# Designs tried in a protein design run: designed miniproteins, single chains, continued (3). Part 107

Each design is a single chain, and the fold is of that chain. pLDDT is the mean over its residues in the fold that is shown.

## One batch from the design tools (miniprotein)

Design m11712
Fold by ESMFold2-Fast:
Structure m11712 (fold): chain A 100 residues (1-100)
Amino acid sequence: AEKQITEARKLIKEGKYEEAVKVLEATKPESEEQEAMRYGLLGAAYAELGKIEEAREAMEKARASGDDLTRAMATLLVTVALLTNPEVRAELRARALAAR
């Protein structure tokens, strides 16, 4: 699990978000800390892909697992990706316009 989490971080850093999601979905966490980090990275990758609902669900699962520090870090990863990604911001704006 640790090796897959490390690989997923590298893929996210390289902008390979769809590949990161595949690696993380195939990852079986060995601890609650690894589970929280896995969901945090999944949420960040989904947010970068504009999959806002999947990112939100991953964030909720990250908050349900791990220790306080790991949960805080995982939640922060998803929150930063959702708030700072221009495509996510554009998707939220498009949804707001479509809801008119």
Scores: mean pLDDT 73

Design m11713
Fold by ESMFold2-Fast:
Formats: C-alpha cells, structure tokens, sequence
Structure m11713 (fold): chain A 91 residues (1-91)
C-alpha cells in the first residue's frame, strides 16, 4: 500500500522496466535487497530460494514466515520477495 521506497530507486526501476533492460532490473533488485534487508533476512531469503529450487515448499513457507516476522516495514517484505525471485532465477 504505502511503500516508503527511495524516489531514486523507484525512478531507476521505472526506467529499466520501460527500456526492457533485464540486466538493470536485476541490479536494482540486488540494490533493493542490500538497502532494505538485514543480513539475517538475506540469509533466510537465500535459504528460502534454495528450498524453492529443491521444491521443498514447506521449508520455503516457514522461512518466508520468519522473514515476514523480522520485517519492520512493508518495504522489507517486498525486498525479500524480490531477492528470493532473483536467487531462484540464478539457479
């Protein structure tokens, strides 16, 4: 609903999407994770991505719930989801 995303990151994401620049979108998703996620949330996201790749949906769900519980803002939850998607695509 109300994402307090930095205007600079939002503008860069819009530009990359409009241009169809997949590499730029990937870079921005990594920057979003670096900016908004704690090291603990990143570690949990990496474990969740691995579980999804291995089709262990139960473990992935538990890890996502942990990330959500640690999230102090809606932006952190969105950043975690994007980071997980990025990691799954890399696998």
Amino acid sequence: MELDLEPELRAEMEEADRAGDEERVRELMERLAERYLTPEQKELAEQAAKALVEKDYETARELLEQIYALSESPVQRVAAAGYIELLVEKA
Scores: mean pLDDT 74

Design m11714
Fold by ESMFold2-Fast:
Structure m11714 (fold): chain A 57 residues (1-57)
Amino acid sequence: SKAEYVARLRQLPQEVQDAAVDAAYELGIIEKKPESLDDLENLSEEALRAILQLAEL
């Protein structure tokens, strides 16, 4: 679920979260970068899943 992906992302260091969000934006997975990490829950479940996969690599 979205909440589960957000919770997992928030377990990671902030730098890793920022890098994964930036990578997702560059790859076109998300059309707009969230203004802050607090806005992660506003992303689609598919986008959050992809960001999490990028963050865990």
Scores: mean pLDDT 79

Design m11715
Fold by ESMFold2-Fast:
Structure m11715 (fold): chain A 80 residues (1-80)
Amino acid sequence: SAELERVAERTIELLRRWLLSAGVPQADVDALAAELRATFAAASDEEVKERVLNLARLIIEEAPELREEAEEIIREVKEL
């Protein structure tokens, strides 16, 4: 769905923000984001939901400063 695509993109943006703040090079972050977008485009809605939830959970564990935004993503995915 378009709503799921928007939530998935926000999850990728949050992941990019975490990795850039952690000192990962821009080129590596951009390559990972492109790979995730391609993976999500080829995946079923249920697979996208599972991957988004797993990524949001990882962000909460590794970047607690982004917890509020990651928790919002989890809430939105559960409502889809």
Scores: mean pLDDT 89

Design m11716
Fold by ESMFold2-Fast:
Structure m11716 (fold): chain A 72 residues (1-72)
Amino acid sequence: SEEEKLEKLRQAMLDVQATEGAEYVEGDDGLVMSKEAAETLIKAEGKPVNPVTGKPVKYTPLVLPEGYTVPL
């Protein structure tokens, strides 16, 4: 759901201290994180495996409305 995606995005922002205007990506597992966090994880640990499909997660660019602000 959108609420779950926003919560994951918020956690990613807290974990990596992302600022407003950062680029975000969404995995086919529903996990949302900053592009920098996703690239860091892929380089360090390889692509995470989607537990539903058993295949490496594919990330697609996530476009948030320009007026959207995540708390913190």
Scores: mean pLDDT 62

Design m11717
Fold by ESMFold2-Fast:
Structure m11717 (fold): chain A 86 residues (1-86)
Amino acid sequence: SEAELIEKMVDELVQNASGEEVDATIDVLNSTEDPVAAAERADARIQQARAEGRLRQLDPAQQAAYRKQLRAALENALAYQRQKAA
């Protein structure tokens, strides 16, 4: 189901990604610009953060907080796509 896919994506991201990568993903999902342009901007930010040693490993409390934000962002992005398809 859609809910199961959202939960799987959220779990995979918060377990494997840095806080900066999760923040960039949320920004892309909430973006009103072209999806490709949003993704390229996010990638540039991540590459710069990595080069500067600013990637932070998430602790369990941070992972829990990011799960809530990611779930909301994914649900909003899907609702927007449904509205656009109507």
Scores: mean pLDDT 78

Design m11718
Fold by ESMFold2-Fast:
Structure m11718 (fold): chain A 98 residues (1-98)
Amino acid sequence: MEELEKKLDELIAEISKILVSTPEVSYITKFRALAVLSGAYLLLKRIKNKSMTKEQAQEELELIKKDAEYVISLLPESIKEEMAKLFKEIIKILEEAL
């Protein structure tokens, strides 16, 4: 679990750095992406703390997946593939934590 938290923190930092350093990404899209990252972080913490059922966590994970796919669709082609890969790794961490 601690290794999953560290890996998630590193992925969030990497995605955030790409978003902040990419001026072609609109302000609204950057905030949507950060909201998805915040959702992923909070979900992992709630899973770790046993503050939700596995079923509730699964439902929240599916919403995070949909929001991530939507955000990726809004990104410029220059970072779209890299960002899709990083978001996919975040989803994998959340699935592993369940």
Scores: mean pLDDT 87

Design m11719
Fold by ESMFold2-Fast:
Structure m11719 (fold): chain A 65 residues (1-65)
Amino acid sequence: MELELEERLAMAVISASAYGFKVESVSGNEIKISAKIETEEDREKLKELLEKAKKLGIKVTVIEE
């Protein structure tokens, strides 16, 4: 079931932080995160975050460091 936008954004931000990604900004239904992707484990965490955000209807923009 679809939650309010603010709740979906909060869930996406909490998930990103839990995976160790830095949340740079939030605008509308989009979050921007910065991530250092060097290992297969880092890529898997990013995939999990993107899948969760997709289910929440939140767009994720990744800034690779």
Scores: mean pLDDT 79

Design m11720
Fold by ESMFold2-Fast:
Structure m11720 (fold): chain A 58 residues (1-58)
Amino acid sequence: TAAQIADLAQQVGVPQAVLEATLREMATSDTLPKSDILGKLIDKGLLEQAANIVKELK
């Protein structure tokens, strides 16, 4: 949902639109995008939260 994306964007420290684009790409592709945002999600332990949002976008 938009609220979950906004909350995650604040936690990661990136603009909501940039995170939303990355999560939508993850929902539509077989591979994780090679981006700085993915690295930040992993480093902050937020990858599982991002994966749950991606499931809702599918």
Scores: mean pLDDT 73

Design m11721
Fold by ESMFold2-Fast:
Structure m11721 (fold): chain A 63 residues (1-63)
Amino acid sequence: MKEKAEEAIKILEEADSNPLSEEELIEKVQEAAKLLGKEVKPKSPYEAMKAGGELYKEAKELV
């Protein structure tokens, strides 16, 4: 679980640091969610950012 959480944090930090398209942002948030054993289906970049923030907090609690 810790290794999966570290990978999820890395994906989310890279998504935040790099200019991404709306599709790429949604895809990266979904990848991070899967690493944490969750499924998210954001319908907008705003929902993706919200989900990403929640996943980031959860992953940090696991490391």
Scores: mean pLDDT 79

Design m11722
Fold by ESMFold2-Fast:
Structure m11722 (fold): chain A 78 residues (1-78)
Amino acid sequence: SAEAEEEAAVKKVKDLGKKTIELVKKSVEEGDKALKDMKKTADELAKKLGPGIAAKIKNTLKQEEKKYEEVKKEVLKK
């Protein structure tokens, strides 16, 4: 169903965001690469699932990007 596809897509982006944060704590270069891959995955999901689900995917991506930038900023202060 559309609801199940939306939930799966949002969860996938959130899971990628969590992994990306774990990577940036170990290496900024690996974190930046994972962020780029997460953005690509979110864009591909948004294109496949249509405009209503795409809006939720984009909003989830934006929130995960903000979390990533905050964690990266703290890593760079060390």
Scores: mean pLDDT 84

Design m11723
Fold by ESMFold2-Fast:
Structure m11723 (fold): chain A 104 residues (1-104)
Amino acid sequence: SLRDTVQELLDEGDEDAMVRLLESIVRGLEKRVDELLKKLEEAKKNNDEDAVKKYEAELKDVLSELESLRRVLQEALPRLSPSAQERAQQLISRIDSLISQIQS
């Protein structure tokens, strides 16, 4: 699991690799949320109820992934150097923005 990977990297003292991994995951989720929100808006514009339900379900799955990722970052914070904590807090802020966009 992602949590196990994060714990392994921190136990090995590789906080930079851990933060880079999480930054890469957040970038992918930002792109996926943008794509799904655009597809959802087009589905609504076309009155395609099946497509609306599909993209809403996919956004709900992404929301669960974002909430899980936020929890992993919060649990990792006390183990990080001040510089890595700043990067992790920026990632939490980006995750919170994505959650807000999905819930709007």
Scores: mean pLDDT 89

Design m11724
Fold by ESMFold2-Fast:
Structure m11724 (fold): chain A 97 residues (1-97)
Amino acid sequence: MAEEKKKELEAAEKEAIENLKKGSRLGLPAHLERLAELSIEAVEAGYVSERLRKYLQQAKDLYETIARYSHDNKEVKEEAEKKVEELEETLKKLEEL
């Protein structure tokens, strides 16, 4: 499982880099979200690396921003706040590994 999650992360990283090389910023939040999802799965599978911490932290920062500016949409704000909590728990688990 850990090896499979590492390969998925590497594939997602390559896709994000290719998007940046093309000068396109369309879909960057989706790439970060995918890297964060794979990072959570990798930590759960027992794979740890410094770059996982960075992806999780950047995704957390993005969701905190979404929650802050989504005061007119309760559903979006609640989803963003739940994601922040999930990412904080995963970061704590990563520090304990």
Scores: mean pLDDT 73

Design m11725
Fold by ESMFold2-Fast:
Structure m11725 (fold): chain A 60 residues (1-60)
Amino acid sequence: SDYTENVKAVLDEILSNVETTPAEKQLRALEIMKAYAQARGDKESVELVTKAMEEIKKLM
């Protein structure tokens, strides 16, 4: 879906800027995205956001 494509693009942007953006701030943004994806019933986006959160946690 267009929404899932947009989620992927945003996640790529966040991960590309991990060195300059505080990890806590990135995790908070991803938490919000995950909540919206869950509310919409978009399991693919939930999985993508969850994986991105785990990637950032590994860098902390």
Scores: mean pLDDT 74

Design m11726
Fold by ESMFold2-Fast:
Structure m11726 (fold): chain A 95 residues (1-95)
Amino acid sequence: MEEKEKEELKNIVENSTAEQFYIWLGVEKAIHGLTLEEVFERLKELGYTPEDVKKILEENTAKEIAWFRARGHEGIAASLEEALKDLLKEIDEIA
C-alpha cells in the first residue's frame, strides 16, 4: 500500500460517520473491487483492529446524530443510527 493510500484510509476511518464509511466502501467496491475484508486487512497493517474501527465509527456517528437532533432532524438522526447498526453487524461478521 502506498503512503498516500495509507493516509487516505486513516483519514476515512478517523473522520467518517458509519454512513460516510458505508458510501466510501460502496464506491471502492464498485470502482476497485475492494471488499470489506480487504479494507480491514489494510486497516490491520495500519494498526487498527475491527474493535478500534467500531469505536471510532460509533464516536463519529454519535457526534453527527447529536448535531442533527439538536436541530430537530430526528428522521436523519434515526437513519444514521440504523446505518451504524448495519455497519457494526457487517464488521462483526468478518471479525
Scores: mean pLDDT 83

Design m11727
Fold by ESMFold2-Fast:
Structure m11727 (fold): chain A 115 residues (1-115)
Amino acid sequence: MIERISLEEARALVDFLSLFKNEDGSYLDSQGRESTGLTALMGIAYVELGKLEEAEKALENIKSRIQPDGGVTLYGDITSARLNYNVAQLFELLGYEDLAQKLYDYIKEKFPDFK
């Protein structure tokens, strides 16, 4: 089940993190590195605000980062259940059910105790 944020929280998050947005729809962390986690959270916030075009840009950026095993990484080989879960929720919200299911399956296989 997707975590809900309020419309006010979503607006504040979008306004703040838009300062760190790349032209390809990705977001930079505090060290200037592209963050799949921030990109996924911003995509979810854009869906809550009804900004579907911006949410789809975030989704397309993340699609390019899906590994052959079906998971996504933050950078290098670094990954987490929460990262993959947030990405799966974004895909599900935008109607990409097959891609969301592959990520849920990846989480179940690699992180079986994740709630």
Scores: mean pLDDT 70

Design m11728
Fold by ESMFold2-Fast:
Structure m11728 (fold): chain A 70 residues (1-70)
Amino acid sequence: KKQEEEDKEALLFYSDLRIKLNTTDDEEILKYAEEHLTPEQIEKVKKGIDLVKEQVAADRATVDARLAAS
C-alpha cells in the first residue's frame, strides 16, 4: 500500500543522501536538507532517520532477549 511505498522511498532517499554527503551524522544530513532540499524531501529524510532508529532498537531488543534466554 501507499504507506509501505512511502517508507521504502524515505529509506532509499535517506540512504542515498548519507552516501552523497559521506557522513553518518543525522545532524549534518538534516542541516544539508534544510539548506538545499524542499520541505517534502526534508520530511522524507526525517522519516528515513526514524525508520532506521526503529530498526536498530528492534535489533537490540532481539539481541537482549537472545542473551537472556541463553
Scores: mean pLDDT 74

Design m11729
Fold by ESMFold2-Fast:
Structure m11729 (fold): chain A 98 residues (1-98)
Amino acid sequence: SMEEDRRLLEELIERLRELLDAGEEEWEALLKELGVDETARESFEVWVEAVRLAPDAEVEEIEAIAIILLAKKIKEKYKKTSKEMEEAMKKAKEILEK
């Protein structure tokens, strides 16, 4: 299964390279064919961005870039939640001082 999984990953990366300059309609058609819903779209976008950043890179490098990009997206979501909590705490303090 590891050899089959690697072959599927190589095929996906090659298809993404071919579609880097594709229009919006072509991208939406591909997402539909792959069964990528809104929940899976963020993961798919990470792979697209990895290929865009290093279109001629080896599969292992694309995979490493995709993992780093996914980690960055998670960190940004965490930072946004932290800001919302800080603002909520500030409002709570103002209520307690009145």
Scores: mean pLDDT 70

Design m11730
Fold by ESMFold2-Fast:
Structure m11730 (fold): chain A 66 residues (1-66)
Amino acid sequence: SALDEVEALLAELERDPENQAAIRRLAELLFTAPSPENLALARAYADRHRDTAGGVAVGMVLQELA
């Protein structure tokens, strides 16, 4: 499911916050399959990682979805 893929990508970004492939795929999923659950997980990640490439990128995607 999209939720499972989002969780897996966020776990990947916890290990490697510079993972551009994971960032791109996560952004695609948030734009194409937004759900309250996916958005909440992405928000929690962005709030924890405000100073990483992954956290900044996810925060920007969430801003554009508003």
Scores: mean pLDDT 83

Design m11731
Fold by ESMFold2-Fast:
Structure m11731 (fold): chain A 81 residues (1-81)
Amino acid sequence: MVEELRRGIEEARAREAELSADQRTQLRIAEAVLEGVETGDLEGLAEEVARILREAGASDEEVERWTELAVELARRLREEA
């Protein structure tokens, strides 16, 4: 549910100074997913998630897999909202 994603992002932002590097990467991905859901720009979402993952040191295989999952999640959240 989009509201749960938004709540998780807000809670993470409130504790941003206490977040690990991995948690900050997850927050950035969650923010990109929420924006993709709100705008409908799934191509922009895919590019942003791939960029975030590469900056975090993910392999090309991990980037491809997680980008596909993020786009599918955003698509489902748009259909259920």
Scores: mean pLDDT 79

Design m11732
Fold by ESMFold2-Fast:
Structure m11732 (fold): chain A 100 residues (1-100)
Amino acid sequence: SEELRKMRLEIEEIGLKAVKAIRDGNYDEARKLIDEMEKKVDELAKKLNLPESFVKRIHDLIEKARKALDEKNYEEAIKYIKQLVIDTDLAIRLVELELK
């Protein structure tokens, strides 16, 4: 539970930093943070044996965020990053409920 809580907080922190980077015009930093978030979510999915459908959905959100940044659709990029954080947080919390 404590380890799962720590992973959830780490992903939330990276997501918050990515949103702030986009709002500050630091798009290269935002791209690096999205890459870091992808690695953390992949590690999480492997550790928790999350469904392939979840992993595919998260990768789709990451690709949409990257594409939105490339197209200068910054508010759309922020929406996809927020959705990624929400979906990952929900997945972790559902696993925590099953362990009780």
Scores: mean pLDDT 85

Design m11733
Fold by ESMFold2-Fast:
Structure m11733 (fold): chain A 62 residues (1-62)
Amino acid sequence: AEELVARAREAAERLLAARDGSSEELHAAMVEVSRVLKEAAGDPEALAAVREIMEETFARMA
């Protein structure tokens, strides 16, 4: 759980940083976020935390 949450936060930070970069960097960050979400699907607590991090991150990108 903690490892997935930490990875999600790192992926979110990369996604926010990549928003001002190339579309390839943004795409790579989005793929990593998707990967973390899929890995968290087996852990409801981790999944809830990861989703919250992603929702906050996407709101910041808007």
Scores: mean pLDDT 75

Design m11734
Fold by ESMFold2-Fast:
Structure m11734 (fold): chain A 88 residues (1-88)
Amino acid sequence: MEEEAREHLEKAAELARQGAPEEEVRKELEKALELAKKTVTEEEIKEAERLTKEVGLPAKPEDVAATRRLFELMRPAIEEERARAAAE
């Protein structure tokens, strides 16, 4: 499941690099988000609810929790990109 969400994120990035239409990129991101929503814990949803209330975000707690999960899955790729940029 986490691997499937990550696969959709990678595909979205590849489509964007190839200049694919924004709607195709969004579809892959939406698939990754839907997969992440199925794996978030009740504790993660409660934390997301606290954050959405604190900052006044008009978002569902499960959506925020899933987005945070996707960010965690992307963290290694983000760090690799930062390291690559720093090496230039």
Scores: mean pLDDT 71

Design m11735
Fold by ESMFold2-Fast:
Structure m11735 (fold): chain A 119 residues (1-119)
Amino acid sequence: SISDLNLVKDLSKKTFEELKSILLPLFEETARRLGIHTKKELTLDDLKEVLYQTFKDLQPLFFIPQELLDKIANAKNEKELKEALKDVLSHLLGRPVSDEEVDEFLEEVKAILEKLIAE
């Protein structure tokens, strides 16, 4: 719809900080639905699943290419996950994301998930 297109355009024009403020609560909601709060420790697979499902839920609204989500699912280590995440965030912002921005983003996501496990 026209409203959906206006929402997509608005979000694409947000600053990196505004994008984080929108995405971080969604990661928390997704993590709770996936039962992350019932786990003893956070693994790479847990982190990947939360990121993948959150972006998958947003895929129809932001026209996220499946290839970008597949990179998250197929990441074998944190370095590959950061590279995949950098591609997704660059798509959402409509600009290249720096290594510093992706590092900060991933650490904030981890902090939220570790807080949930501590509950």
Scores: mean pLDDT 83

Design m11736
Fold by ESMFold2-Fast:
Structure m11736 (fold): chain A 57 residues (1-57)
Amino acid sequence: DDDEYTRRIQGLMDEMHRHRRLSEEARRRGDLESSRRHQQKADDLLNEIHDLSRERS
């Protein structure tokens, strides 16, 4: 049980999923610029999750 690490990872995953949803919603509206920006933020969050996982390994 690593409650602080787990909560941080869960928070980053929740933000990543939120940005993925916002990207899809923007794409549906034809707002390709906002869609790309949210997709980039989701990718950045995924990289941060991977970096934290490697740090703990």
Scores: mean pLDDT 83

Design m11737
Fold by ESMFold2-Fast:
Structure m11737 (fold): chain A 88 residues (1-88)
Amino acid sequence: MREEAVKEAKELFEKWAKMLRETVEALLERGALSEEEARRLLEQIERWLEEKIKELEEMYKKKASPEEIIKFGLGMTKEQLEALKKLK
């Protein structure tokens, strides 16, 4: 169950990173971002993803509950936390 929670949270982070990358690419295509700004944002997204995966691995090592792991996977935005509350 904890291993499944880590897998689900990792998949959520990867999906978020993909959506953010697609948003940056769309803004670049529209001329709303410079190539340098887009590059920096893509680097920040990759760095964010790597850090979140490392935090998940540390939570797993510290024996965090499946609920805590899933909340971490959902929980960097207020909207995701509100969605989780509605499921309870």
Scores: mean pLDDT 72

Design m11738
Fold by ESMFold2-Fast:
Formats: structure tokens, C-alpha cells, sequence
Structure m11738 (fold): chain A 62 residues (1-62)
């Protein structure tokens, strides 16, 4: 839920003791999504492998 996401984000901010860059904030959002939806995170990991295969395919096929 949005409330759980917001609470988790605030805890991460407190524990970091350092400002986050926009890229790091994206990683934090992904980590929160993975924590709340582990099955979706597993699918995203598979898509990373798929993207590598598609890059190889594009290189071979032009």
C-alpha cells in the first residue's frame, strides 16, 4: 500500500544520514517495490536477462 511504501521510505531516509541522488532514490523505490511485491521483482530480474538476449538478437539480426 501507499502508506507502507511511504513509511518504509522515511525509515530509509533516517538510516542513510546522507542525502540521496535522484539515481539512488530510484534504487530505493525499486527496493521498496521488491519488498512489497517480491514476485514482481523476480519478474523484473528475468526481464533484465531477456533484455540482454534481445540486445544479442538485435546485434545479430541488425
Amino acid sequence: SDEEREALRKRIEENRLKELTPEQEKMVEKAIDAFLNPKKAAEEAKKETQAERERDLAKKLG
Scores: mean pLDDT 67

Design m11739
Fold by ESMFold2-Fast:
Structure m11739 (fold): chain A 62 residues (1-62)
Amino acid sequence: MSAEEAREETRRLVLGLLDEHYATHPDTTPEQVEADRRRLTELVDGMSLEEALELRDVLLAS
């Protein structure tokens, strides 16, 4: 798996979990949602293959 493929998979997982989190926290503003999505996307984009796979595995274990 390439680093780019691993980052795409991890990004999808993280954003999916964010959507679930916001569904259970209706007090979250659209501005916070957008800011969180942007920060997490930037974080994942900066990851190496190993870092992206490690984060994915942690998220899948939860």
Scores: mean pLDDT 79

Design m11740
Fold by ESMFold2-Fast:
Structure m11740 (fold): chain A 92 residues (1-92)
Amino acid sequence: DAISQAQNAIDYAQQSIQLAQQGNLDQAKQQLRQALRYLSNAYYLLTGDLTRAQSILNAGLRGIDLSTTSQQLIDMAQSIRDGAQGIIDDVN
């Protein structure tokens, strides 16, 4: 169910934004990693493209690990949220 995976990605991304705004970078990164895993799963369920889904996950996880500021994590979370919303829109 691509929609359910995408909705979970949005929820975790929003939680990550809130934590990053509070300066809780480690917790924000944990929530963002969950958001990214759900986004990758949603993409795979929508497209059947496992290689691309894994590529999205690996690139995103690297970006999260390399992030050192609240703004970087907020920007990534917004991108994950937008990507997940696009999947929901494509199904409906």
Scores: mean pLDDT 88

Design m11741
Fold by ESMFold2-Fast:
Structure m11741 (fold): chain A 101 residues (1-101)
Amino acid sequence: SFEIEYLEELKELVENNAPIAEYERLADERAQQVADAATGFAEADRRRLRDSLRRRYQAEIRKLLEKPREEQIAILNERIEEKRALELEAEARRAAALAAG
């Protein structure tokens, strides 16, 4: 769910020709969300995870922005559909496990 929300927000920034600062903000917010969700981690490990993810997301965004805009949108649409398919498969597996119990 958070992955799909991130990709949809990233797509909106591309479609709106947003400035780089908005992409950096989104990368920071996404890194913080993932780190906060890691409840089994010590605080220091969550901070390291956040910083690592922020750098990774920023690098991925820069690589995406090097491509033509139409290709950027196509890539994001493909990633969104792939993630939706994976989430539906995971939900189906959980539903099957509940029905078996």
Scores: mean pLDDT 82

Design m11742
Fold by ESMFold2-Fast:
Structure m11742 (fold): chain A 55 residues (1-55)
Amino acid sequence: MIDDVVEATVRGSRDLLSDDQLYETVRSTLYGLTLSVPSDDEVRALVDRALARLD
């Protein structure tokens, strides 16, 4: 599930400590898996949802 991949990427990328860097990492990961580039808004929504689940 895409949400599971995003959550795993967010967990691994937390050490970067930058929201912009985290969003770019998630976008790159999704592109590599799906060959589709999500919009910035979609990436941010997915990251925000993953962060909410981790809280």
Scores: mean pLDDT 71

Design m11743
Fold by ESMFold2-Fast:
Structure m11743 (fold): chain A 85 residues (1-85)
Amino acid sequence: MDKQLAALEELEKRVEELLKKNNNKITLEELENLLAEIVEEYKLSQEEADELRLIFFEIVEKYNNPEVFDEEQLKEMIEEMKKKI
């Protein structure tokens, strides 16, 4: 739980940084890559990583599988992910 929350807080920081570089837009592919990098960096177990990934894709489906996310959508998604862990 604590590691998953720390991973999501790091995801939020990297998302903000990437938004500043990419005209306030992030693709689903870039977001998936950031999540994978953070999972590795925080040394989440396979079980913790699978749980976080499942929550991530459930939220992506809830937002109708957008190809590109803006700052507002990303803030809402990350907040919802934090609530589900």
Scores: mean pLDDT 80

Design m11744
Fold by ESMFold2-Fast:
Structure m11744 (fold): chain A 92 residues (1-92)
Amino acid sequence: SARERFREFLRRMGEAELETEEKVAELVKKGKYDEAIKVLEEYKEWVEREGERLARFLREAGDEELAEMVEKLKERRLKEIEEKIAELEKLK
């Protein structure tokens, strides 16, 4: 169902964010800022791709409200990732 796809997306995004944060923290600890930025860029691409796919699926299924919610969640997450990248760029 639409709600099951949305719940699965939230779960996968949470897991991907946690894994990304752990990898970034380890790389930052080692002074590997460019590698940490690369990990964040890969997570950003994943969020954009998976969020767009889900929003399109939900819209095609007739769930416009849930599709808009996914798009807003995606945009917010992308902004947070971009802010983290900008912060790491300052530490070089």
Scores: mean pLDDT 88

Design m11745
Fold by ESMFold2-Fast:
Structure m11745 (fold): chain A 60 residues (1-60)
Amino acid sequence: SAELEAQIEEHIKKAKDLLEKDRNNPENYAQASAHIAEASRLRVQMGEPLPGEVVKFFQG
């Protein structure tokens, strides 16, 4: 649904913004990881996993 898609995009954007500010800050990394986990959960509800490229970006 459009609502779930918007929530997924918002979580991914927030995660990227946090990592772009300071990837080595453990609090930023933890918050970014939480946002990616939520985006992944919403993607699974839609029947689609997160794109591998986004997951690799956060995992390193």
Scores: mean pLDDT 74

Design m11746
Fold by ESMFold2-Fast:
Structure m11746 (fold): chain A 59 residues (1-59)
Amino acid sequence: SMIEEKLREIIGEQLGVKEEDIPFDPETTFQQLGGDSSTSTILRAQIEKELDIHLGEIR
């Protein structure tokens, strides 16, 4: 779906990796990155803005 494609694109761009190296479930991968607050904050804000969704709060 469009959401999965867009998430993969954003994650690839932010992390400097190829989209094909990102799992087919990029949302789960992004949520797992939530433990790294710096990277998670940047990626979450970008994804929420681009997809108009809410992925939760980060302290």
Scores: mean pLDDT 59

